# Designs tried in a protein design run: designed miniproteins, single chains, continued (2). Part 84

Each design is a single chain, and the fold is of that chain. pLDDT is the mean over its residues in the fold that is shown.

## One batch from the design tools (miniprotein)

Design m7092
Fold by ESMFold2-Fast:
Structure m7092 (fold): chain A 86 residues (1-86)
Amino acid sequence: MKVTITYKNLSDEQKQQLLSNAKNLEKEGHKVTISEDGDTITLTIENLSPEQAIALLLSAIGLELEGKKVTIEKDGDTYNITIDLS
């Protein structure tokens, strides 16, 4: 499975944490593509198990329950998640 997560309105500390987490995912053997544009980071993570993809979706739902603006779209075996942290 493939998951694309776009994080918007990140603080500098949140950006550093996400970049560190993405680097750790690459070390674990996942194919990770990182795009940074100001306060926005887009992560595309490939070769996820269904369980790993579900964990990312549950994390996004958790942020929505905390009042963040979250959009989740499914296209085939790909999930597109947008999270606005403003």
Scores: mean pLDDT 82

Design m7093
Fold by ESMFold2-Fast:
Structure m7093 (fold): chain A 67 residues (1-67)
Amino acid sequence: SKEIEELLRELARALAEKDYKKASELMNKLEELDPELNGGDVLDGLEELGKTDERAKEAVEEMKKLA
């Protein structure tokens, strides 16, 4: 879904900027669109976006540091 992809891109930017409040709000929006999404699915989506988006790659590394 393009809408999920756009939210993942916004989440990547928020995480790269360390805006955890914005990141939390975006995670809630992702769960509203797909209630079956878990943190692993979000991480997989960010890794896929990271192939073409440097911010998504940075977000994956930031999430790994927090885990």
Scores: mean pLDDT 76

Design m7094
Fold by ESMFold2-Fast:
Structure m7094 (fold): chain A 67 residues (1-67)
Amino acid sequence: MSKEIVEKILAGLRGEELSEEEQEEIEKALESGELSPEQIKELKEKIAQEVAKKKKASQKEVDEALA
């Protein structure tokens, strides 16, 4: 169920409301090593993409404030 865990982590990064159970499930999966090195690589790539999207949104906000 690693795909669901990755999706929950991405939802948290997007600022979606995660329940305490969902947050604990993510934490336990990361701590228990349920994620393979391949899944960790995919997760890092997706995190980088979401961070880039947030930076673009912040840049738009700055550009609008300066205009």
Scores: mean pLDDT 62

Design m7096
Fold by ESMFold2-Fast:
Structure m7096 (fold): chain A 66 residues (1-66)
Amino acid sequence: SEAEEEELLEELRRRARELYERRPEEIREEMLRRAEEAGLPAPTEEQLLEYAGMLVARPRAEEERA
């Protein structure tokens, strides 16, 4: 059901926003590094939020200390 998929996407978006609010520097730094490597301009806030969503969707075994 698409309704279940939409509920998961909404929760992912909420968590992505929370992660970006808590650690904007880490997300910004990683995206800036990728943009510089590709010769692209600095990422927009919307692109940073999308990246945070991808991080939340893909659980990592490794986590960096504060």
Scores: mean pLDDT 71

Design m7097
Fold by ESMFold2-Fast:
Structure m7097 (fold): chain A 119 residues (1-119)
Amino acid sequence: MEEEERKKKKEEELRKKLREYISKAVGYTIRALGLELDGDYEEAIESYEKALEYLEKAIEIAKELKDEKSKKDLEKFKELVEKKLEEAKKKLEEDKKKGIEIKTLEDKLKRLKEYFESL
């Protein structure tokens, strides 16, 4: 009976940690989605990476608990967050390319204006 009580307490502690890590992963994912909607792709990427850290910890606990359903659900959630992270990285790269093009055009226009003003 004492061995069964000890196993039950350990399982309850692991399930509490699992819930805490899932809650953090969800929180960071919601934050990242909001930042992405605002166009804050660098901050969105950081938040998605934090969500993935907590999802990996949650998956490890689900493995220790031998909870195949939670493991599968968390692995699917991780795949969705990884896809969102890759999308955010692509959008950040596109924004950087657009910024460089605009600055290059502005620099050329400024030089042309200075040349005509010197005539």
Scores: mean pLDDT 84

Design m7098
Fold by ESMFold2-Fast:
Structure m7098 (fold): chain A 72 residues (1-72)
Amino acid sequence: KKLERMKKELEEAAKKNPSADIYEALGDIYEKMGDYEKAVEYYRKAAQLYRSQGNEDKAKEFEKRAEEIEKK
């Protein structure tokens, strides 16, 4: 129930101002809910935004995390 509220708040935030940290948080919440397909989607979106911002370390981290989840 608490995870669903946090997910809803983050989805609304993403609609107003999409950002890498919001997509990262959405990926984390979907992963905790067991929705691995959506978790991968949001982690890849976060990685893409981190890369566009010049944060290669975070981009690689979330790309790797998405790949690990895809194996499940």
Scores: mean pLDDT 82

Design m7099
Fold by ESMFold2-Fast:
Structure m7099 (fold): chain A 63 residues (1-63)
Amino acid sequence: MAEELRKKGEELLKKGEEAFLAGDLATAAKYYQQAADYFKKSGDEKSAANAQAGADLARAFGE
C-alpha cells in the first residue's frame, strides 16, 4: 500500500474523531468518509472498513 495515502487516512480519521467528540457529527461523517477513501486507495481494507463504520455511526447519531 502507498504509505502517504495511509498517513493521510490516519490524519483524516483523527480529525473525524475530534469532530465526533465535539458533537459535530456532520463534519465527523465527512472526515471518516474521506479517511475510508484514502485507506481504500492505499489497499488497507480493514482501516477503510473501520473508517466507513465511523462515518455510518456519525450519520446515525446526527444525520
Scores: mean pLDDT 80

Design m7100
Fold by ESMFold2-Fast:
Structure m7100 (fold): chain A 77 residues (1-77)
Amino acid sequence: KEKEEKEAEELKQKLLEDAKGAAEYIKSLPDPDKAKELLDNAIKTLEGHKEQFEKAGDKALAEAAEEALKLVKELAE
């Protein structure tokens, strides 16, 4: 397909933007229990995406998912 490389880059940026948005949303929550629950769910979701991308052989997308995962995990610290 003619734009497979561009689609991979767009998905990579979307994953990073979604991770940043989720991070800011979680940080803004007044309820720490809900914030932790959402953070744990975000981590599980990103881990699932990484595994799927690795199985598909999409190293760029797997790397993007790992970067997003690290960003979200940094908020847990």
Scores: mean pLDDT 73

Design m7101
Fold by ESMFold2-Fast:
Structure m7101 (fold): chain A 62 residues (1-62)
Amino acid sequence: LVGKIFRALKDIPKNDEKTLELKKGELVEVLEEVSSTHVRVRSLKTGEEGIVLKEYLEYVGD
């Protein structure tokens, strides 16, 4: 997962200070696997970092 580009499958609200707010379709780079359910990502649009649920992300592929 680390270093791979994923797309947000849905709008992700800022639930707390650690969460990255994303709109559906925004691209992120995975920086770290935090747990079995969560990854730390960086927005390619804004450069902001935060934690999101892996299930809300889709691998873009080639």
Scores: mean pLDDT 82

Design m7102
Fold by ESMFold2-Fast:
Structure m7102 (fold): chain A 93 residues (1-93)
Amino acid sequence: EEEEFEADVWLALGEIALAIGDYETAIKQYEKALEIRPTARAYLNLGKAYEKLGDYDKAIEYYEKAIQMARQEGNEDLLKEAETALEEVKKKR
């Protein structure tokens, strides 16, 4: 669908920004993806970006949303990744 394609483009741009260390840009791009289509991947990546910025409270919030969405999507791999990320970020707080 058009919305899925557009959301996937913003997701990909956010992942590139995250990979090069531009965490603020990554957050904005993931937020755009979520506005178009909420997905576990976008929530998980938002959590990772906030964790890299040291905003552990927001990272936890988005990891919990990623877990809930991954359950709804039936994506066991994403669910496990989000659960692991949540456990690790809680240790840093």
Scores: mean pLDDT 85

Design m7103
Fold by ESMFold2-Fast:
Structure m7103 (fold): chain A 102 residues (1-102)
Amino acid sequence: MEAAEAAARAAREGALRAMDVAAAGGDDEARGRATGEAARAALRGAEAAGADGAGVAAAAIAAAGAGVTAALAARTGDAAAARAAGEAGAEGAAETARAAAA
C-alpha cells in the first residue's frame, strides 16, 4: 500500500484505540493517556510510512486532536455521542496523515 494510506490507517487506529481507553477510564488521567497513545501511534505510523518531519508532526497533532475530542465526548456520559465524536476525529486524523505523507 502507498505510504500515505499506511500513515492514514495508523492515525485512525491510534485515535480509535485512544477513544476506547478514554471510554473505559472516564477520568482525566485516562483521557491524557489515551490522547498521548493516539499521538504516539500516529507518529510511528507516519515515520514507518516514510513521511517527512512535517508529515510526522501533522499526523501526531491530528491524532492528539481526535483523542481529545473522543475523551471530551466520553465525559458527557453519552456513549453514542462519544462514539460518533471519536469516529469523526479518527477520520480527521486519517485525512491529515494521508495529506501529510502524500
Scores: mean pLDDT 66

Design m7104
Fold by ESMFold2-Fast:
Structure m7104 (fold): chain A 98 residues (1-98)
Amino acid sequence: SIIEKLKELYEALKNGVDVDALFALLGLTPPEGTEFVGYSLENGVLDIAFTHFTVRLEVTEEGIKVTVKDIQGNVLKEFLIPKEKADEFLEKLLEAAR
């Protein structure tokens, strides 16, 4: 179910993403000029690329691990969305991708 929601999000990303809405869900404010660049989904890991950042969503037994990295690979933020909140979190991301 979580994997299927992640696939649905991957399909929605082809139409672009509301950068401000997505980063607000991460508790971050994107710098001016931050653009959506690309995305990939492989083995339950969704990577979303922006001008100077990458956001990784990884499905784990505990929930969804979220990692935000800069272009040099430094981890800026890392947190876990508990399994009980994973579906709600992905639904909110899906709204940002419409």
Scores: mean pLDDT 82

Design m7105
Fold by ESMFold2-Fast:
Structure m7105 (fold): chain A 126 residues (1-126)
Amino acid sequence: LGVAEGLANAGDYEAAIKVAEEELKKNPENADAWHILGKALAKQGDYEEALKYYEKAIELDPENAWAWHNLGDVLAKQGKYEEAEEYYRKAIALNPNNKRAWASLAETLEKLGKHEEAAEYKKKAE
């Protein structure tokens, strides 16, 4: 499965999808494989399928801070800022050192008109 993550990080999303799908045929409860599928599809712009796969990853592994963060990113892309805020807060609760989640939360709070809280959290992202 590290191979599929490496392929996705290198931008080889088609190969990442294939390796993750092969892993899921052997173990359909592999949360990391669902997360990698969601990530690859989100990078290809298929946000609807990416959401479904991130949701599956979170059902199987609710401690995966990156899956919560990535789900928030897709929701923010769809303009669902209140839901995105909730999921970014979950990602931060699981991993407070995720500077990207703090930055994404701050941007989402600005979209919601919560400017003072956004400024405070933007400092956490720096």
Scores: mean pLDDT 84

Design m7106
Fold by ESMFold2-Fast:
Structure m7106 (fold): chain A 55 residues (1-55)
Amino acid sequence: SMEELRRKVRREAARRAGYSDEAIELFSKGPENEKKARDLALEEAQKRYEEIKKQ
């Protein structure tokens, strides 16, 4: 369906940007949750980056 297609496209875009599945789900829920998803993804990326720097 058209709605499922839109969600799939948004999911792919967010995933390529480095967001987690949890953050992607928040993207689908609306603009307020989009901010939460971004914060979550940044926190996750920061932790991963820290580990990589030490390896």
Scores: mean pLDDT 68

Design m7107
Fold by ESMFold2-Fast:
Structure m7107 (fold): chain A 60 residues (1-60)
Amino acid sequence: MSASELVRQARRALNAGDYERARQLAQQALSLDPTNTVARQILAEALEKLGQHDEARRAG
């Protein structure tokens, strides 16, 4: 499995709202290619979405 394939799967998960899956796949992509800027961007976005969801649930 290539870093590019993991990045594609992470992006699909992010678009589907599965932020945990997107984070996991982006981390796997970075394990194969630490210089992959797209994987790093997806990881950052997934973590931001997960943080926002946690804050919303704590506020309720």
Scores: mean pLDDT 78

Design m7108
Fold by ESMFold2-Fast:
Structure m7108 (fold): chain A 56 residues (1-56)
Amino acid sequence: GAELEKLLEEIERLATRLALQGRVEEAQAFGRKAHEHRDDLEALKELKAEAERVLA
């Protein structure tokens, strides 16, 4: 659904920001986890929050 797609896009943007900081391994890990849990709304919400904490 739209919420799931929005979360995936937001996580992708956060992962891109990590990659731009030279944190490529962390960016790839977030991308892989997002793909693996792409149908799990709760997991994606948690993953987004984790990526935001890492970037803070």
Scores: mean pLDDT 85

Design m7109
Fold by ESMFold2-Fast:
Structure m7109 (fold): chain A 71 residues (1-71)
Amino acid sequence: MVQERIDRAKAEMPALLAGLDPDLAAQVQTIYDTGVSTAQTYLSNGDTVKAQQAIDDMFQQINDLLARHAA
């Protein structure tokens, strides 16, 4: 369920952010906030498919950002 994925991400974010540089942490936080907001908007409209896509896009953007900064 999309809400469970949001709740899990919310629980894991503080530990992830604590391990990052402040600028990188701010970028990850922005992607997270935008992705969650978008997914919640779609869920409110009953669009579960787009809500799932928004969460998938959010995690992909975070992973891509972290991968680029690991080099």
Scores: mean pLDDT 80

Design m7110
Fold by ESMFold2-Fast:
Structure m7110 (fold): chain A 86 residues (1-86)
Amino acid sequence: SELIEKAIEELKEAIELLEPLKDNPLAEKAIELLKEAIKYAEEGKLEEAIKKVSEAIRLLSEIDDELAKKALAEALEALKYLEEAL
């Protein structure tokens, strides 16, 4: 699915944006959740992928950093693609 491929692309971009912030435990946990979301999306388990992205979005919303804000935007875009693919 093109929508799932787009979602995975956005999730990968979010992870790259968060790597410089790995000293922040919220960013580290968000990276883990986004990696799990990619695995579920690749397996076609969209409901599980959506759950993991939503958990990551919650954590990213707590981080006052421009890279985290950009990662949040990418994660929100990925969530829209995953929901549309359902």
Scores: mean pLDDT 91

Design m7111
Fold by ESMFold2-Fast:
Structure m7111 (fold): chain A 86 residues (1-86)
Amino acid sequence: KEAEERIKKLEEELKKNPSADVYLQLGKAYLEAGRYDEAIEAFKKAIELDPNNPEAYRTLGEAYFKKGDLEKAVEAYQRAAALERQ
């Protein structure tokens, strides 16, 4: 389906340029596909490359929430909120 097609295209993009934005988009595609562990790892890589992007923390929180890791979800959402207040 559409999410899996987007994942495949983004994996090819990642081989050319492993940027924070490509990892963020890949994480979102995994999240839409219900592949929460892979989404979490992609969002962590996006944060490693760009630690000041609140969207990466929000989407990480959503992935943790979907997985049932409420404590980690809250931590990620709090970090996103703190960055958005700058």
Scores: mean pLDDT 85

Design m7112
Fold by ESMFold2-Fast:
Structure m7112 (fold): chain A 57 residues (1-57)
Amino acid sequence: MELRFEAEVLLSLGRMAASIGDKELAIKQYKKAAELAKKAGDDKLAEEAEKEIEEVK
């Protein structure tokens, strides 16, 4: 499975967790999304995940 696609899925799961008030789960999913995006070489996706973490805190 492509790491970029997996990172996008995790970013979506993080947004879903944030929307229902599960801040802890949202941060966990965003951190994993950022890690996978960096491994995939998708710096823009990694930056988006990092921004989502800062917005949820």
Scores: mean pLDDT 80

Design m7113
Fold by ESMFold2-Fast:
Structure m7113 (fold): chain A 61 residues (1-61)
Amino acid sequence: SLLPDEVIAALQKAAELFQQGRYDEAIKLLEETAKKHREAGDEDTARQVEFAAKVIREMAA
């Protein structure tokens, strides 16, 4: 896998939260995960996770 294990776990948890209708928690988890990776210098991973958060936000609107 090209993504860190922590990111895969966060995406799986966000999917579970989304299925439960907990969209704000899913978005927050992904935004916090993206911020952590951006601060670590992993811009590509951060952008991918931020895009996932954006998709959830648009679907929840």
Scores: mean pLDDT 85

Design m7114
Fold by ESMFold2-Fast:
Structure m7114 (fold): chain A 63 residues (1-63)
Amino acid sequence: MEELRELLREAGFPEEVIEEVLEALRRKDADRAERLLTRAVVEGVQISRETSRRIGRLIREHS
């Protein structure tokens, strides 16, 4: 979980979004975690395609 927290923080996601994503993953709700991240990107967080792929992989590994 720490690796994902650090990656999301470095990518510029708000702390509120990071905590909600990590909570969703503790409940094994990967769909919610992905939806929260997608919404933040639509609202202005800019991430590379490679960072997006790494986030998706970490979500799958923790759910």
Scores: mean pLDDT 81

Design m7115
Fold by ESMFold2-Fast:
Structure m7115 (fold): chain A 91 residues (1-91)
Amino acid sequence: MQEQIDKDVDIALAQMLLFNAKTAAENGDYEAAIRDIEAAIKLVENSKYLDEKTKKEVLDHLNRALEAARAGDAQTAVEHLDKAMDILGKA
C-alpha cells in the first residue's frame, strides 16, 4: 500500500511540475520552465517507485525538453514535455 501511494505521489508531483513547465515555456518564461523541468528530473531520478523503463523514457524526454528550453525553443520543449507527461500517465 505505501509503495503504491508513494508511486502515485511521485507521478502526480512530476506531472504538476511538467504542466507548469509547459505553461511557462508556452509563455516564453524559459527561466521558470528550466526550474520546473530540473525539479521534475531530480524527482524522477530519485524515485524508487517508478520502474527503470519508465524512468529512462521520461528522463530522455525531460533532458531533451531542458535543452530546448535553454535554447529558447518552446515548440520542441513543449513536445518533449507532452511525451514525458503521457508516459507518466501510463505508469
Scores: mean pLDDT 83

Design m7116
Fold by ESMFold2-Fast:
Structure m7116 (fold): chain A 61 residues (1-61)
Amino acid sequence: SPETEKGFELLNEGRYKEAKEYFEKALAKDPNDKLAWFGLGLALEKLGQHEEAAEYFRKAE
């Protein structure tokens, strides 16, 4: 989705909180967006939320 693509763009720019917001927005529209679950996990890992990141990586499977 456009939100998921923007999330990864922000993640690559080091804008982790904004990336998280865009992945959450993508998932609010489509909870089956596995790429958005994966991106959310990456953003949370970069923010030091390792346990939450692990949970979202599982949802990306």
Scores: mean pLDDT 85

Design m7117
Fold by ESMFold2-Fast:
Structure m7117 (fold): chain A 71 residues (1-71)
Amino acid sequence: MKERIEEEAELAFVLMEYSLGVKFKDAELLREAARRARELAERSRDPEIAERAEELAREAEEKAKEIEKEE
């Protein structure tokens, strides 16, 4: 259970970064959130955490691209 609790905490942290990045339109913060989420998805052996992390990484990457296109 230790690894799962730590991974759940990391997922919550990335979700917080994502929320702040969206709120403040911070593309760098969203890219960092996507990177951390992808790393968590790759190393997690919990399929639920891996799936949620992968989805979050994809959403963060798309939001960063949207913000970067606002010229």
Scores: mean pLDDT 80

Design m7118
Fold by ESMFold2-Fast:
Structure m7118 (fold): chain A 65 residues (1-65)
Amino acid sequence: SSEEQEKAQYILDIVKDKVDEHKDKLDEEAKESILKNVEETAKETLSPELAKELVEEVKKYLESL
C-alpha cells in the first residue's frame, strides 16, 4: 500500500542518515549488523515484498560506500 511504501522510504532515509554519519567507521562486521537489523525490522513492519525491496536497497547503499 501507499502507507507501507512511505514507511519503507522513512526507514531507508533513517538508515542512510545513520550510515552517512558513521561511514568512516563502518567495517564489514558493522555493515552485516546493520543489514540484519534492517531485515528484522522490515519483516515485522512491512509486507514481504516491500521488506525484500528495503533490504536490497540498504545492501546496495552499504556496498556503494
Scores: mean pLDDT 81

Design m7119
Fold by ESMFold2-Fast:
Formats: sequence, structure tokens, C-alpha cells
Structure m7119 (fold): chain A 110 residues (1-110)
Amino acid sequence: SYKEKAEEYLELALKEKDEKLKEAYRAIGLGYLAMSEKDYERAIAYFKKAAEVGDDYLQGLALDNAGEAYKKLGDLEKAIEYYRKAAEAYEKAGDLEAAEKARKKVEELE
């Protein structure tokens, strides 16, 4: 659930000593919390912040979840854009499975 993911990433942020990684985990956690509350515009804002400061994997995760939030708002063009960006970030991170899943989400919306 989004609440469980929010708790997980907020706990990671509390334990993290690296400032940028801490900020990325906190932003992801707050994004998931906003998703659980169906506040998709707030979720997108937090996931965009996470994508700016996270490593390639966290950038992929944040962009993927921003795409999901755009999809829930009915903005399918933005959902496709963000899923494509997520696939590229996951591929740079070496997470080929996550990249393939993001590409399948693009195919399902086209």
C-alpha cells in the first residue's frame, strides 16, 4: 500500500546521513503519503523533488510514481512522458526489470 511505502521511505530518511539521499527518501515518502490521500498534485511535486536529488534508481522510482499520479489525474500524455523518463533512469541504474515494466506502462497507454 502507499501508506506502507511512505512509512518505509520516511524511516530510511531518518536513518540516512547523506543529505541528498536523505532529501530524496523524505520526498519519496511524502509523495507516497500524498498518493495514499489521493492528493495527486502534491504527490507529483514531491516525486519531482526526489527525482532532482536522488541517484539513478531513486530518480527512476520517483519519475515512475509521478507517471502513476498523472495517470490517476487523467493526464495520460504526462503519464507516458514520465514513464518513459523512468525507464531511462532505471536503465542507467542497471535495473532492467524496472525499466521493462515502465516501458510496458507506456505501451498500455498508447
Scores: mean pLDDT 91

Design m7120
Fold by ESMFold2-Fast:
Structure m7120 (fold): chain A 100 residues (1-100)
Amino acid sequence: SEALAEESRKRREEELKKLEEERANPELGKKERERRIKEITEYLQTVEKLEPEKAEYLAKAALYSLYARLTGDKEYAEKAAEYAEKAGLPQEEVERLRKA
């Protein structure tokens, strides 16, 4: 549990640092965000066998959901919900993401 807590803390710190870099340099931040979305999309297509469009929307929903949890920013929560809805997730899951 202590090792898992330390790993979770390090991941949170790394994600916050990446988001701070996006805010400091929006062009580099956009590139990094697009790279991460592509990486998650390729994983979802290759491992989970999802269709490309659905995989991309789920990747965007996952990344913005992470940003919402890290920052408490409602704009990220709204984007996560929008992409989850486009991915065809149940309305209950979409509303859960929007309230985060």
Scores: mean pLDDT 80

Design m7121
Fold by ESMFold2-Fast:
Structure m7121 (fold): chain A 86 residues (1-86)
Amino acid sequence: MELEIEIQRGVALIGLAVLRTVARREGNEEAARLADKAAEKLAARDYEGAIRALEELKEAVKDDPEAVRQVERLIRLVEEIKELEE
């Protein structure tokens, strides 16, 4: 269902934009860069690339348990989008 995929992709892109903004505000340039990379991959429908970038982002924010939980939620959301595209 294309509408469900587009809604979930939109939610994931908004989540990444929020994470990027917070990372930039906190001076975590690597996390902001990785959030942008994940968003670019997701927008290109490169779900495997997006998941890889999100795993790197999770490592970059490992000292913040709340950020780790949000990245894990985004990984799950991208995995669900990938399954819907099959």
Scores: mean pLDDT 83

Design m7122
Fold by ESMFold2-Fast:
Structure m7122 (fold): chain A 57 residues (1-57)
Amino acid sequence: SEWEEILDAIIEQWKELGMPEEKIEEIRKKLKEIIENSKSDDELREKVIEYGDELES
């Protein structure tokens, strides 16, 4: 899935920022839930980008 590749890229960035592995696993599960719970591609895209952007800061 295209979204799986995007999630991997975001996770890598958080890892570089010093995010602990336990938190990374928690975030991966949360992102999978966002994908599952999103009713539209637009909602999914916005939520994933917003979440990744905030954590990058």
Scores: mean pLDDT 72

Design m7123
Fold by ESMFold2-Fast:
Structure m7123 (fold): chain A 85 residues (1-85)
Amino acid sequence: ATAARIEELRQRFGELARRLGEALAGLYEKDKARAEELGRQATRAMGRAMEALSTAHTEEGQNAAEEALEEVERVLAQAERALRE
């Protein structure tokens, strides 16, 4: 059902935003320049995800939101990797 998929995508967005904020805050203490660079990438990826979610009542919008959330997940993975270095 469309409503269930939209709710799942919105939940993923919120969780990714929270985790990304935490990872970037930790990275800022360790490597400010890297945190600022990844923060800019995160802002762009999150913006794309928000825009896609605004059209998620369509199949195309849901697919675009999925792809944008995968982009956010990639930025999060980079931030988490940088924290482990």
Scores: mean pLDDT 85

Design m7124
Fold by ESMFold2-Fast:
Structure m7124 (fold): chain A 63 residues (1-63)
Amino acid sequence: AALAAEAAALIAQAEAALAANDLATANALASQAIALAAKLGAAGAPLIAQANALLAQVAALQD
């Protein structure tokens, strides 16, 4: 429902920030998406996985 849509929107914004090389914004948005997706319980697991993959990309680019 609304929480899933908000979490998905945050992930999309984090991907856009990553594409723009705004690593701080990408990290913040992905973390917010995880917090929202966690409230969905098991239904949020795919969104949490996607956000964690994005955070891993941010970390790799900071090397």
Scores: mean pLDDT 82

Design m7125
Fold by ESMFold2-Fast:
Structure m7125 (fold): chain A 87 residues (1-87)
Amino acid sequence: MEKIEEEIKKLLEELSEKLLKEGVPEENVKKLKEYFLKLLEKVPLEVKKEVNERLKEILETEDFEELLARLGELLAFLEKKVAELEE
């Protein structure tokens, strides 16, 4: 399912640019993107669809603190889904 993975990568790039413009250090943005992609690789298509939708919502968030909170919730969601696959 290359199309959805390509869409997610584009959304992550847009998120990365927004984080950099808000003053997040480049090193932190790179680590976040790499970690996110590693988690994403482990999850099934249905979870990738959920991630794609949530990333769109995060990018529409105007308040930076709320954007970071939603991003943290999405990472926790991905970590939980990866853990569920190990059961």
Scores: mean pLDDT 81

Design m7126
Fold by ESMFold2-Fast:
Structure m7126 (fold): chain A 61 residues (1-61)
Amino acid sequence: SLPSPEVVKADLYLALGILYEKQGKKEEAAEWFRKSADYYRKAGLVDEAEWAQKRAEELEK
């Protein structure tokens, strides 16, 4: 079975968050991690959503 559109979007946003973090763009990275968390949550992937949300919160400290 193909992954849901929500999972595909979550994975893409996660990758963008990692990319921006590596560039030192913490505010943009946090936004993408929050978007990723929202889409993982919509897909029912609670652990992945929690991980992405915590990573965003760490960047905003």
Scores: mean pLDDT 86

Design m7127
Fold by ESMFold2-Fast:
Structure m7127 (fold): chain A 74 residues (1-74)
Amino acid sequence: PSKEEIEAESDLALAYMYYAIAKIMAKNGAPKEEVIETLEKAIELAKEVAEKYPELREEAEKLIEEAKRFIEEL
């Protein structure tokens, strides 16, 4: 894989990690503001991937949608 592909895949993986951490934080009663901040980090990384890497855009956009929905439900 190219360096660009590795970076995109790594950023998307990191976005998923932030999303998973935010869900765990919410389950354990972390402050709503901290959960939202973590979800915003996931969204930002996923947005960058969606803009730069067409092959991952659909997956990244789906993660953004899921994270935004989770914020609305908090």
Scores: mean pLDDT 86

Design m7128
Fold by ESMFold2-Fast:
Parts: C-alpha cells; sequence; structure tokens
Structure m7128 (fold): chain A 71 residues (1-71)
C-alpha cells in the first residue's frame, strides 16, 4: 500500500538521521577528551546535533500519525 511505502521511506530516513547524530556525538566526545577542547567547534557540533534531533522528532511524529491511520 502507499501508506506502507511511505512508512518504510520514513523509517529509512529516521535510521540515517540516528546514524548522523551518533557520529556527531562521537566527535563531540572526542573533542571534549582533549586537554584544551575547542569550545567553538564543540558548540557548532552541538548546534548541528540539536537541528538533526529536531528533524528526527518531526519524522517520528509523522511516522506515528501514519501508523494511527493504519490501525
Amino acid sequence: SALKEEMLKLIGEILSLIGDIYDIESEIKKLKSQPNPDMKEIAELEKKKKELESKLQELKNKLTMLDKQMQ
């Protein structure tokens, strides 16, 4: 069904975003472990992570709405 295809595409995008967020978290942890952490670089990565987390929440909300339409 069209709804199933849309849900599968959203799941794929959600998984991709989770991977991107994980990579950013790993880089932030690496930077914070340095003796003199680059606070500007850390702040920029934290900002990017927050933007991706907001997008992830949007997609999760859309997936939930589609799931409710199927049930």
Scores: mean pLDDT 87

